# Designs tried in a protein design run: designed miniproteins, single chains, continued (5). Part 103

Each design is a single chain, and the fold is of that chain. pLDDT is the mean over its residues in the fold that is shown.

## One batch from the design tools (miniprotein)

Design m19578
Fold by ESMFold2-Fast:
Structure m19578 (fold): chain A 61 residues (1-61)
Amino acid sequence: PWSPETLVKMVRAAIADKDYDTAGRVYLQLKKVDPKKAEEFLKSLPPDDQKKIKEAVKKHE
C-alpha cells in the first residue's frame, strides 16, 4: 500500500502535469487510506485546483 505522504506527492505531480484525471484517481485512493489527510490536503490547494479535483473525483466515483 502507498503511504499518505506518497499519495499526496503523486496528486501534486499530476496537478503540475495538468493531468486532473490521474490526480482525481490518486486523491480517491488517498481518501480511502487517510480521509483526514485527504481533507486537509484538498483545503491546502488553490480554489481552482480544488474544483478540478472534485470534478475528477465525481467522474471516477
Scores: mean pLDDT 81

Design m19579
Fold by ESMFold2-Fast:
Structure m19579 (fold): chain A 86 residues (1-86)
Amino acid sequence: SLENAREAAREAAERIKKLTPEQAGYAVGMAVQTALSLPEEVRDAVLEEIKRALSSLTPEQKEKIRETLKKLGMDEAAKIVEEALK
């Protein structure tokens, strides 16, 4: 279960790199919101993979992710993403 969640998160992370900046913002926001609803052990593993994906994005994608999450009102997701994007 936990390893399956990590693998799914890694696959999702690789897909995020190939998205447009707008699509990446929405996808990251939804992924973080989903992770926050998981049991704590699984949540931490999934969030770790999401943060790793974010660190490899372009400046334009990072900026657009911030904008999209603010527009969607995803406050917890925005906070987590902002920490990962520094």
Scores: mean pLDDT 75

Design m19580
Fold by ESMFold2-Fast:
Structure m19580 (fold): chain A 79 residues (1-79)
Amino acid sequence: AAAYEALRAEARAALERGVPRAEATLAPEDRAPAEKVEEWLRLLAAEPVDLEALRRLAEEIFGPEAADEVVAEVEELRA
């Protein structure tokens, strides 16, 4: 449980620091859009957690195969 709370705290801190905006300066080919990254961080910081919305955004950001692993990691951190 503590690991997921730490992840949520980091997501909130990243939003405050503007990390998604910094990533927007990267090459388009290998970057997630800043808007999608901000939404991802907001979903991680939210309570209750919407795993379906997280999976949907993970598919948009990381692609469908990577999305399965990312969502599974979030679920493991919640356990």
Scores: mean pLDDT 65

Design m19581
Fold by ESMFold2-Fast:
Structure m19581 (fold): chain A 81 residues (1-81)
Amino acid sequence: ALEETRRRVREALLALTPEQQAILREGLAEAYEEAKKIEDPEEAIEVLVRGAREAALRAGLSEEDAEALGELVRREAEAAF
């Protein structure tokens, strides 16, 4: 399940233009900085996931691909926090 989600996200990211990739990178960095300000790990993860999804949508990913990216970010954050 997660492997299929990772493949989907990878394909979506590779289809982005350099400009869209820059928008995504900036949005993800912004989401991470906002999450770092939150002391509760569960709330920090929620903010990070929401920010990542919004960054993906701004970069031009579909709603489904943005949700998939959010799921991957959540899994990674849960392992780190």
Scores: mean pLDDT 82

Design m19582
Fold by ESMFold2-Fast:
Structure m19582 (fold): chain A 75 residues (1-75)
Amino acid sequence: SVFEEAYKTTTSILENSKDDPEVRQLGLSVLLTSIRSDKKNAVELAKGLLKGLKENPNATPEEIKRAEELLKEME
């Protein structure tokens, strides 16, 4: 799906930038804000992001929690 491709691309960028916490944090913040502003696709995008973060060995518990909180806000 289009959502899977978008999330994979973003996750790949964050994985390749694991040693740059500033880039990683900014990338996640931009993505979360973008998902929140896209009300029509927000739930599916948030679910995809959360699943991807849980499967990503470079994802932090804090990043996972932020995605979970976003999903709960939109439900």
Scores: mean pLDDT 70

Design m19583
Fold by ESMFold2-Fast:
Structure m19583 (fold): chain A 58 residues (1-58)
Amino acid sequence: TEETIYVGVPADASDEEIEEALQRAIDGLEKAGYTVLEVSEEPEIVGDMRVYKIKVKK
């Protein structure tokens, strides 16, 4: 079944920090038995956080 997972990073995070956070989330999801289908290119701004969407399938 397809699900959407949200990954928040601080709004002041560098591009490298964002990439590391997303890669850690992807690795954790794959280890939990999910297949990553899509990763959002642009974050949604929520307060002082940037929130990225990862679409997954189990």
Scores: mean pLDDT 81

Design m19584
Fold by ESMFold2-Fast:
Structure m19584 (fold): chain A 96 residues (1-96)
Amino acid sequence: DLDAALAELEAMDPAQRAQARADFEAMLEAWAKKLGISKEELLELLRKVAEGDEEALEKMAKLYAKAHNLGPLSEEEKEKLRELLKAYARIYELLA
């Protein structure tokens, strides 16, 4: 499923790939705005979380909880967020 989705991205023609990149960048920009940070800060946090930076994950967890009007995330919720952020970092690299 995720591997199949990544294979589909890799198999896209150049026009489809360019559109997918534009759509993904627009989604990241909208999400950064919702989190109250810059797109550049969001991209840096995605990279750091993908590299195993626990401080970056804690910062993202706090930003996510505040943006979604939630209390502090549980450890299980933080791990789900980590996997989401890792997937986004990988998609960004593949669409680059």
Scores: mean pLDDT 82

Design m19585
Fold by ESMFold2-Fast:
Structure m19585 (fold): chain A 82 residues (1-82)
Amino acid sequence: SLLQQLEELGKQLANEQDPKKFNQLSKQMLEVADQLIKEGQEKEALQLMIKAYQEVIERSKDPGIVLHAAVMLSVSQSLLKK
């Protein structure tokens, strides 16, 4: 399912230390999340995105990865409140 794909991408994202690969995985997560939102699973998609980016912030020591994750976390939380 798309939810399982999003969860797996989130796990890969949380363990990725290469900024280039991180950006590619983050883009793939956004594409899967967009499909889930269009299918009416917005809340579920946003909750998985929030979890993934929170784990990135906790685990990553790369300031660029942390900044990217913090921005995406903020966006996902803002959309969930809507």
Scores: mean pLDDT 86

Design m19586
Fold by ESMFold2-Fast:
Structure m19586 (fold): chain A 94 residues (1-94)
Amino acid sequence: DKEELEKRREEAKKLAEKMKKMRAEGKSRKEILREILVERGIVSEEEARKMSEEELEELLYLHNALEVLEEAGTEEAKEQAKKLEEIYEEALKK
């Protein structure tokens, strides 16, 4: 779908520009990922601080995939979104 592809491109571009700006400010990759996840309400600042760079990347990937599936609006997409949300919650489990 053209609208879904355009939205994905817009979100990817906005994210890339934000990361670029943060890098220009001297922030590390881990700090940039942390800021993005906190701004999006995915994790608290304290939770993100305890996570590895890999864990932060995985959460961002899962969240973006979940948003894409939610927008697709099909029953299959809804079921996949539910599964991804469960994986996301499990990733935050102690």
Scores: mean pLDDT 70

Design m19587
Fold by ESMFold2-Fast:
Structure m19587 (fold): chain A 50 residues (1-50)
Amino acid sequence: MITLSEEERKRRKRFYERLLKAMEDGYKKINATPEEKEALERFKKRYEKL
C-alpha cells in the first residue's frame, strides 16, 4: 500500500466519496450487470483503505 500524509489521505477520501456516489447512482439507473456491481464494490473497498 502507498503511504500517504494525513491531509493527503483525507483529500483523497473526499474526492473518492463524491465520485463513488456518482458511480453508484449511474449504475443503479442503467441496471448494471452483476460484474459491474462487483467492480463498484471493489472500488469501495479500495477507497475505504485510504
Scores: mean pLDDT 70

Design m19588
Fold by ESMFold2-Fast:
Structure m19588 (fold): chain A 72 residues (1-72)
Amino acid sequence: MSEAEKKAVEYLSKASKEKLSEEAKNLIDRAGAAAASGNTEVALKYLEKALELTENEKAKELIKKAMDYLRK
């Protein structure tokens, strides 16, 4: 796993501790697994969907930070 993927997984772990819908948490977990396996394209797709379902501003910021690390 690259340093960028490790950072992405850390931010997703922090986001999952926020108050989120079960569906958003499931998407974040799937994105984390994809990122850990180096499948950044799949991880980004799950995170795009998670952002659409997320109203929590702290969680949105953490998800966006994870996406920024995966886009590098």
Scores: mean pLDDT 81

Design m19589
Fold by ESMFold2-Fast:
Structure m19589 (fold): chain A 80 residues (1-80)
Amino acid sequence: SEAAEKAKLAEEAGLLAAKAGGAAYKLAEVHGTLPGGPAADTPYGKLVLEHAATIKSEEEAQAALEENTAKAEALAEEAK
């Protein structure tokens, strides 16, 4: 079915994006190509880019959370 094919393609795109990390996003942005050779302008390439952008955003959010937590802990220690 079309739904099963799209789900499989999404899973494969997710694995490719995870393997490359944020590098997949940057490679497509600079060269119009993705790790493994798919063109960024294909439906598959766009799906890989969307997934890679999500991973990058999550990594940046996690780093910001850790930085803010460290600042909060420093202020708590200073208040003692």
Scores: mean pLDDT 64

Design m19590
Fold by ESMFold2-Fast:
Formats: C-alpha cells, structure tokens, sequence
Structure m19590 (fold): chain A 85 residues (1-85)
C-alpha cells in the first residue's frame, strides 16, 4: 500500500537521522576531551570550532529526527484507524 511504503521510507530516514546525531554526539565528546587536555591556544581554538560545528549539525539532525518521528506517529495512527474499520 502507498501508506505502508511511505511509513518504511520515513522509518529509514529516521534511522539515518538518529545515526548521524549519535556520530556527531561522539565527535563532540572526542573534541571536548581533546580541548580539556591541551594547553596550546591554537589547538584550543581549533577544537572549540570543531565542537561548535558538530553541535550545530547535531541540532539539525535532532530536529529532523523529531520531525520524522512525529510524521511516523501520525501515519501509524492513520493506518491503524483504516485497519480497525
């Protein structure tokens, strides 16, 4: 069915968005550790810029994941309503 196909596509997009968010969370933690361990001002600036970059992209992927999750919930409710009739 059209709705089941759309659901699978949204579930795949949600999985990808969550995977990207997790990768960026791990990168942030990695650079935060490096930032804490360095006394070099140039490296401190570089690690902070990397943290800011990944935080910006993390927020984007988290928002996309939330949007896909909301769309999946709505679509699942619609499919369930049609099957219950």
Amino acid sequence: SELEKELKELEDKLRQARANATLYENMIKHYEKLLKETKDPELQKFYQEMIDFYKYNLDKWQKEADEYEARIEKLRAEIESLLSS
Scores: mean pLDDT 89

Design m19591
Fold by ESMFold2-Fast:
Structure m19591 (fold): chain A 100 residues (1-100)
Amino acid sequence: MEKLKELYDKISEELEKIGRYVVENETDPEKRQEILDILRETYGKIKEIYERAVKENKPLDEAIEEIFKVLDETIQRLEKISPEVAKRLKEAYEKIKKEA
């Protein structure tokens, strides 16, 4: 479970960094809100997966796969709204995936 906690912490940090980038650089208020809502939803889903995996002593591989699926879906959603934000999350995700 230490590896899962480390992965969760890295993902949380990267989502927070991307959220800060959006707040500082997205000038369209409507687009900014939509992106931030997607990032918040993603963070909530990943947190729920992590907490449930820890409580129920789920297999590490299953929890990681479920988290990665959520990230893949988030990248696809963001690509439709902001290709630049999607690219930033995709680059963070590829780096995290190589360390998992």
Scores: mean pLDDT 84

Design m19592
Fold by ESMFold2-Fast:
Structure m19592 (fold): chain A 74 residues (1-74)
Amino acid sequence: MNDQLNKVKDAAVYSLDLSAKSRPMTSRDKIVYNLIKDFIRGNMSADQVVDIAGWGPATRDDLNALRNYIKNRG
């Protein structure tokens, strides 16, 4: 359900925030980090993320797998 899906998204973003706080980030790392957060939140598609980041189709497929995993746990 929508409420459960939002809780799973919040947990995923929280885990990313903890990881980001544990290490210094370059400007590139900050861009990538924000792209992944927007993707988890549903603000961006996997195609948009890989296009902006300059990643290949394998990473797009991994991002779609992550989105499906989050959806199925929600």
Scores: mean pLDDT 70

Design m19593
Fold by ESMFold2-Fast:
Structure m19593 (fold): chain A 55 residues (1-55)
Amino acid sequence: SPLQQLVDDLEDAVRGLEREIEELRAAGAPQEEIDTLEGILDFVREQLRRLRAQL
């Protein structure tokens, strides 16, 4: 299903963003960069929630 493939791709994106945020925190990256990625992560999680509701 194209919808299932999109869900799988977004789940992978969530995992990648979570890992990147952890790496940036560990490296002492600027808070503005971390906040930006957390905002993107929240947006992707909301889209994933909506798509899962359609399965």
Scores: mean pLDDT 88

Design m19594
Fold by ESMFold2-Fast:
Structure m19594 (fold): chain A 74 residues (1-74)
Amino acid sequence: SEEELIQKVLKLFRKAVDEMDGKSVEEMKKIKEKFNAELQKLIDEETDPEVRALLERIKAGVNALLDALIKEKE
């Protein structure tokens, strides 16, 4: 379901944020890359175009948050 997919994305995001705690900017960038690879896999495997569009919007939003965390550590 859409709700289950959103929960999977939130779990991936929480894991990425937790893994970034106490890391260098370089390691945070690697964590962001791994997070985006997993999220892109979910988008590419989704067959519903409306759900894919929702996941793309969520991807943009969570990446803005991850970028803000990285910038604050720079």
Scores: mean pLDDT 86

Design m19595
Fold by ESMFold2-Fast:
Structure m19595 (fold): chain A 108 residues (1-108)
Amino acid sequence: DLVEEAIRRLEENLRRGEEEGLLTEAARAALEAQLRALRALLETEDPEEARAITREATREVLRALGETAPENQAEAERVLERLWEERLARGELAVNPAVATLRARRAL
């Protein structure tokens, strides 16, 4: 299951980052928000609820990264994808991109 795999990778990255003192407050908050959303997605069988969870998670992650979330979900996802790529390039988020998993789950 892609969601379960994403959860395991996020948990491992949070643990390693905590042990090494490498997580910024913003990165930790963003990873924790993604982890909560992925866990909620595992427990729902309703596609509409899954879409709502994905929308809320996108906004929470953007807020954790210090960004204002656009009202339009597609635009919010585009902004989040760009920020994720920028953060990975700077070494601030050494994780499997859970954003892709959240997007795929919404496509149900």
Scores: mean pLDDT 64

Design m19596
Fold by ESMFold2-Fast:
Structure m19596 (fold): chain A 86 residues (1-86)
Amino acid sequence: SSLLEELEKLLEELETASVEEALEKLRRLYDRLSKSDDPIAQGAADAIKSLIDWIESNPELPDSKKLSIAKTFVGHILREIKEHLA
């Protein structure tokens, strides 16, 4: 599937995911994208890694807030990639 399809699917899955499920999905996507020779995919991987690190560094925040920020951040990545492809 395309990078855009993977990010759209991730956003959909984050609507019903727990924080643990969200982290697993983010780590799996990061592992896949970080192995790509596509600079756009590598940039998305770096952004996703930053999100993973942020979630893991803030265990005191409510799960709902972590998920809300994760959805906002992934949505931002998706919008930036769409702008670069237009």
Scores: mean pLDDT 84

Design m19597
Fold by ESMFold2-Fast:
Structure m19597 (fold): chain A 75 residues (1-75)
Amino acid sequence: STNGKIVIKVPEDKIDEAIEIVREVVGPNADIKVDGDTITVSLNLPSITMYRMADAIEKLLKEKGIDAEVSVDLT
């Protein structure tokens, strides 16, 4: 397991809907920080799991018509 972050950028008017979708993927107890248009999820998981979560988040947001930029930062 690696300390890492999933960083999600969405239009600010879609932030509440984006947070709901992110919670569905990472769970209700995941450490989430919101700053303007940016959602940051702090995790300690295998890197492959974090990339899979990032892919799932991006796909779900796009299915809702939300234009999103999703990245993974590993420490």
Scores: mean pLDDT 85

Design m19598
Fold by ESMFold2-Fast:
Structure m19598 (fold): chain A 68 residues (1-68)
Amino acid sequence: MIETEIDVRDRSPEELKENIKLSNEDAKEVTGKEIKISKESKNVVKVETDNTVSYLYVTEESAKLILK
């Protein structure tokens, strides 16, 4: 399993939500599986696929928007 950390706190909540949506659509088309998104902490969102885990450092506002 590959783990990565990405700081996206400089991005707007709306932009980040759209980017995740597009990535999920792309992953589903390529692998047939959806990306799993979960809350790791107040400012960290975990994005998981079959063989990767990414920790996104986000603002609390972005975390709330992404997890809805």
Scores: mean pLDDT 75

Design m19599
Fold by ESMFold2-Fast:
Structure m19599 (fold): chain A 107 residues (1-107)
Amino acid sequence: SRNDLMLHIIETALSDLEEIRELLANFTEANRLRIQLLLISVGGNIVVIREMAKSQNDENIVKLADEASELIQKAGKAFQAGDIDAALASVDKVEETLKKIGDQIKS
């Protein structure tokens, strides 16, 4: 089902966010590119969730996906500025927002 596909995309994004958290907590210059690629991947998955929700006229999920997109952009900007604590805080908020989307799909 389309709901099963959306849940799979959310689970993928949540897995990538956990890897970002671990890499940020133990940050080295050697993992900078990996963190950047994972942030891009999470952002792309949020866009896919948003477009799928929009095609289904699910305005609640569209709004949550837009909030998650803003938060992942904040995480990326904080990371580029060298503010690891702010990047981690934004990643945690993205995770919370994606879990809310998952709960709405399961309802």
Scores: mean pLDDT 91

Design m19600
Fold by ESMFold2-Fast:
Structure m19600 (fold): chain A 74 residues (1-74)
Amino acid sequence: SEEEALAEARRLAQRMHELVGRIRENPDDDAAWAELVAVSDRLTALLQAHPDSPEIRALAVEFARLLQEVQRLR
């Protein structure tokens, strides 16, 4: 359901912030980078399944912003 998808997207967003924090402290944390990719793929899948959800879209935009921020450390 859309409600379940939104709940999952919110959990993914929280995990994303944790992973971004780890990468900022240690850009060589390969495990954090691998998990960030998995989180990104899952959030993208949720957005594709629910393209009209403003909340999921907002979370995806925030994710893209944070990814750009940490990719400069790679």
Scores: mean pLDDT 82

Design m19601
Fold by ESMFold2-Fast:
Structure m19601 (fold): chain A 94 residues (1-94)
Amino acid sequence: MEVVIKEHPVVEQGRDPTDPSRRITVSVTEIYVDGKLKYRLVRITRDPSGGDTLVLHDVETGETIVVDGPAQSPEEREAALRAQLEQKLKEREE
């Protein structure tokens, strides 16, 4: 099963209402499985130290999964989620 990740530029920026010195950045990543859009990943980053939230949307079922993490690299969180997703999809193929 081929998984292709397409990253979009930052789609939204704002300020954290609880701390105006903190910036909230929203980016969208689309995940294609066998050439079809299956998942959208929304990454919400709170700079400098608010941590990251990942929201995975299953395009087919409409289900959403929310993953919160400490202030780590967003790329590491995204890579871990992708690995879990690929494993889950392989199990479904049987």
Scores: mean pLDDT 66

Design m19602
Fold by ESMFold2-Fast:
Structure m19602 (fold): chain A 66 residues (1-66)
Amino acid sequence: MPQYTLEVEQLSETEARSTVRDKDGNILAEVVQRGATAELASLKGATDALEAAGVNPDKTNIVVKK
């Protein structure tokens, strides 16, 4: 079972929110990023959120919300 969940949500054409949660649903990190595209914002936000949470990506389930 994954120990952590990274949720990536597109907020606009240039913004994305990335939220890292533990198995109990507690928020460890949340980052809203802007980029030239939502995809670039998502990539930067996901990286920043994982770093802020201090979690191993290999133990994190990534969920993209459309």
Scores: mean pLDDT 78

Design m19603
Fold by ESMFold2-Fast:
Structure m19603 (fold): chain A 63 residues (1-63)
Amino acid sequence: GEAERRKKLEMGREIVRGRAELLAKALGGTARVEEVDETTLRATAVAGDKVVEEVFDLTPLLS
């Protein structure tokens, strides 16, 4: 149902936030998470002039 879908997407967002924090620590910089669409998040990590992007698909959580 709609409630289950919402909970799964929020769980996915929480996982991506944790991943972004780990990425920031690994690079010695900062990370940001942006919602591209309902099921797609983009994590961007910045360390000085270096930028790393990682895209996460939440669709598998809805299977």
Scores: mean pLDDT 79

Design m19604
Fold by ESMFold2-Fast:
Structure m19604 (fold): chain A 85 residues (1-85)
Amino acid sequence: AEEYAKQAEEIYQSLSPEGQKKVAEAIAAAGKALGATATGSVEDEKAALELAKEKAEELLKDDPEELKKALEIFEYAEKALELEA
């Protein structure tokens, strides 16, 4: 179960410092947008991941390699949530 979360973390650590900052910003923006309705449900967490993916695509538009890694992070995060459900 923790394996997918660990894979996401390892990919995150492989990003450049700027890439890490942009991924963190995308996650924070998604969390803020969902914040008023966040109840810890798997559906809310998946909605936050989808918003984070959209924001990461915007922020990393000019860096396709970093964007690819960011999308892999969100894929593993979603799989981790599926195992927790």
Scores: mean pLDDT 73

Design m19605
Fold by ESMFold2-Fast:
Structure m19605 (fold): chain A 70 residues (1-70)
Amino acid sequence: AVELLEEAVERVREGDAEGALRLALEAMKRSKNVARAVGRLLLAMAHIEEGDLEGAAEVLEEARREEEAE
């Protein structure tokens, strides 16, 4: 799950929001806390919808840190 979120952060920063969301969704399915992962995915999607790709990357990096701590 952590590695998928690391790749998702890189993809968002490269401008591949669709690829990043696919990776984040896969990480969510493998999360120990799916409810928290869904919340992070929704926040990342909101940033992407507003064109804030760096904000989306930060949300995904927070999700990665949360998965690493579990």
Scores: mean pLDDT 78

Design m19606
Fold by ESMFold2-Fast:
Formats: structure tokens, sequence, C-alpha cells
Structure m19606 (fold): chain A 70 residues (1-70)
């Protein structure tokens, strides 16, 4: 369920023209940000490649993973 819901939200956001960085700035779930980044990469869409932005997204995903693990 989680992955499918994150995928759906990411697809809808990208269809509306939002980048993964914009989703992160808007406070989207880490899973949604990850799916959006993956989809943008696969589709060859230009997105934020700044090291600082990538680090922010990666840190948010890592925090979410660790917090939910146990």
Amino acid sequence: MEGREAFRKAREALARGLSPAELAAAGADDAVILEARFMADVLGRPYETDAAAEARIAAAIARSRERNAA
C-alpha cells in the first residue's frame, strides 16, 4: 500500500509540473519525494542536481527510514 500510494502521489505531482525538489520544499512525505525523483530520472526530466538539494532530500528520506524502523 505505502509504495503504491507514494507512486500515485508522485505521478500526480509530476503531471502537474512539480519537481522532486519542489515536493521536498512543500513538505511532501519522504516516500513521495523518493518516487518523484525516481520517476523524473527515468523519464529524463531535468530536475535539481545541486548537491545541497540532493543532500536535503537524501537526509529527509534517511530520517524517515530510521524513525519508522524501530
Scores: mean pLDDT 65

Design m19607
Fold by ESMFold2-Fast:
Structure m19607 (fold): chain A 61 residues (1-61)
Amino acid sequence: LSAEEKRARLREAQRERGPLSAEEAIALAESLGLEGSVAPDGKRVAAVDWALGLAGAIPLR
């Protein structure tokens, strides 16, 4: 999957479920076979940054 396709899948899920937390967005992306990087010293902040990067600054809970 291209980055564009990964973002489209995440946007569709957010549309159906409403705003996702960073953890929910990461879990959903992983279940769809999407990939991202996680910083070892700030997993929540890193997850938010990763999800925003993947989704193109989609609002999260």
Scores: mean pLDDT 53

Design m19608
Fold by ESMFold2-Fast:
Parts: structure tokens; sequence; C-alpha cells
Structure m19608 (fold): chain A 96 residues (1-96)
């Protein structure tokens, strides 16, 4: 997870230029950071169960559905899916 975010930060200089070309503002980037932080906190407070995994998936889908900018939704979706995959991995490891 940290490696993925580090790669996104390494792309930050080019990502800022790409974001401007695809219409992502600094304010939209801050909204992505806020939603990622909220999702991390929700994951941290959640017990490792299939029910919580489904609930986290629903939360993610609802947040993505409310994003008007398709490019912002794609970036947010990649980050949130990465976090959800880490939760799912821990759930599988705990059941072994």
Amino acid sequence: MEEFLEELKKLDENAAKIALEVGISEEEAKKIEELVKEFREKIEKSELTNENLEELQKWMEEKLKNIDNENVAQILGLVLNSLLSEFAKKLVEKKK
C-alpha cells in the first residue's frame, strides 16, 4: 500500500501536469486525499469480516458515484480499490 502511494507521489510532478490537461484541480486533489483518509480510518475501525468488506465496497461505490469529474473518479477509484484489496488480503490471511 505505501509503495503504491509512493509511486503516485513519484508521479506527482507529471501527475500535476496531466491533472491540468485532464481538468483535475488542486481542490479536487485535496478531496481525493480527504476521501482516502476517511476510507483508511473506516478500514482501521472495521473488524476483518466478509460483511465489513462488502460494506467498505458499498461505501467506495457510493463515493465514486457522487464524483462528477470522471478523471477524479478514476484516480480515487484506483486508490480506494488498492486500500480495499489490502483489507481483503488481511481477511484471507487471518482465515488461514
Scores: mean pLDDT 69

Design m19609
Fold by ESMFold2-Fast:
Order: structure tokens, then C-alpha cells, then sequence
Structure m19609 (fold): chain A 88 residues (1-88)
């Protein structure tokens, strides 16, 4: 693994941790305001994952790492949509 690929894998792992923390927060949230804040966090995670997927792809990083970022982005967007429906 190159230094560059390692950096992208570390960033992916950090996004997965952030997503897991947000999921745990969503399960404990009791107010519409808390749920909206978590939905916003999911959107930020999705946007960052999509940006990193594009950067990794352009950088020639392995398709597996790029796919990992896209999976995180798709999951985070789905979770944001579900949470926003619960608030409405």
C-alpha cells in the first residue's frame, strides 16, 4: 500500500466511525431539533465521502477504496432521508 492509499483508507475509517456515532446519536435522540441536527450531520458525511471518492478516483487509488467511499455516501444520504421523514 502506498502512503497515499493509506491516507485514503484512514479517512474512510474515520468517516465510518463518524457515521456510526451519528447512528448511535439518532437512536438516542428525543426531539425534532436533535433529529434535524443528526440529519444535517449525515448530509455532511455523505458530501465529504462523495468528495473523497472523486479525489481518490482521480488520484488512481484502488477501485475498492473508491467503492468504500461511495457506499458511505449512499448510506449516509439514505439515513438522512429516513430521519427527515421521521421529523416531518
Amino acid sequence: MTEKEFDYEVKAALLEIRLAVAKNAASRATSPEELQQIADDYRRIADEAEKLATEAEKAGVSPEIVAGYRRIADEARKLADELEKRIA
Scores: mean pLDDT 85

Design m19610
Fold by ESMFold2-Fast:
Structure m19610 (fold): chain A 80 residues (1-80)
Amino acid sequence: SSRLEELKKKIEEGMKRFLERGKEDPEKAIKLLEYGIENIDELIDGMLPDASEEEKEELKPILLELFRKAIEELKKLLAE
């Protein structure tokens, strides 16, 4: 639905901003993302308080994938 697409876009834009800031302190950014993965239900409730439980469940795997990809990108920066 268009609403889910809008929520997905908001999450993707938020992750892009986080990753840009995270490049300045990649180790801290990785720890924050790992904490977010471990506490994904609380994180989604905080980010999308007005979203339905169904919407949150559909967005959860998308957010987890974005977090994992961001961790991989930040780890590459630390390896260089």
Scores: mean pLDDT 81

Design m19611
Fold by ESMFold2-Fast:
Structure m19611 (fold): chain A 99 residues (1-99)
Amino acid sequence: SKENLEDIKRSVEKAIELLREAKALEGTDPFKAEVYRAIAELTLAMTIEAVKHSDLPEEVKEKIIKLLREMLDAVANGDYDTAIKKGEELKKFIEEELK
């Protein structure tokens, strides 16, 4: 449904915000950077579960879950730039699906 897509988009936007904060803090406050990274990882994992339990078409679920998993893999490797890029790509996909 449109409401499910809007909720997923908000979760992705929150994850991107958390990852930008984590990246900004890496050099000045590594502990806070790790906290923001952990919250972003949890947010992404919870979003994957929400997508699995949504009423979205299977093809749409597969695309969203793939991009969310690519974000998680990038975060696990400390690659915030790739994770943010994948998140922005996912946002654009959701915006097109909402049209």
Scores: mean pLDDT 89

Design m19612
Fold by ESMFold2-Fast:
Structure m19612 (fold): chain A 61 residues (1-61)
Amino acid sequence: AGLRVTPEMAAAIDAALKKEFPQATVSVENGVLRLRVEGADGDTLHAVLTRAAELLRELAA
């Protein structure tokens, strides 16, 4: 089964990501984590997605 993202999880991930990636914005829509990264190249986008997934797994544990 997939992980359901809560608004509290999204807020925690947003706070953590903004320390490393200030251009990243995190939201949640229908239990799905949504990421927006302004002006990012593919490597930066991949790094943000990987970091967000790690944080989500830690919060869901």
Scores: mean pLDDT 76

Design m19613
Fold by ESMFold2-Fast:
Structure m19613 (fold): chain A 92 residues (1-92)
Amino acid sequence: MTEEKIEEAEKLVKEARASKNPQEALDLMGKALDLADEVAEQDPERALKIYREVLDVAGRLSQSPDLDISIEAGVLAVKAAVNIVALERQLA
């Protein structure tokens, strides 16, 4: 279960980074974040890598001239950042 979810999250991250469509990239990254959340307790190191990838992509898309994309990306970036801080504190 855990391995299947984290592998799916890693695949979604790869697909999002390859996408030329900002909305598609956000939808894929949102799914990757949800999967990482489900496995964070069992595989915190790989979940943390997924959160960092989501933060990177969403952070970039938050600079979009499309206001709808920018807002959605900003929300996703904040969620990823909060989860990174929470998980890093648990691992320290």
Scores: mean pLDDT 86

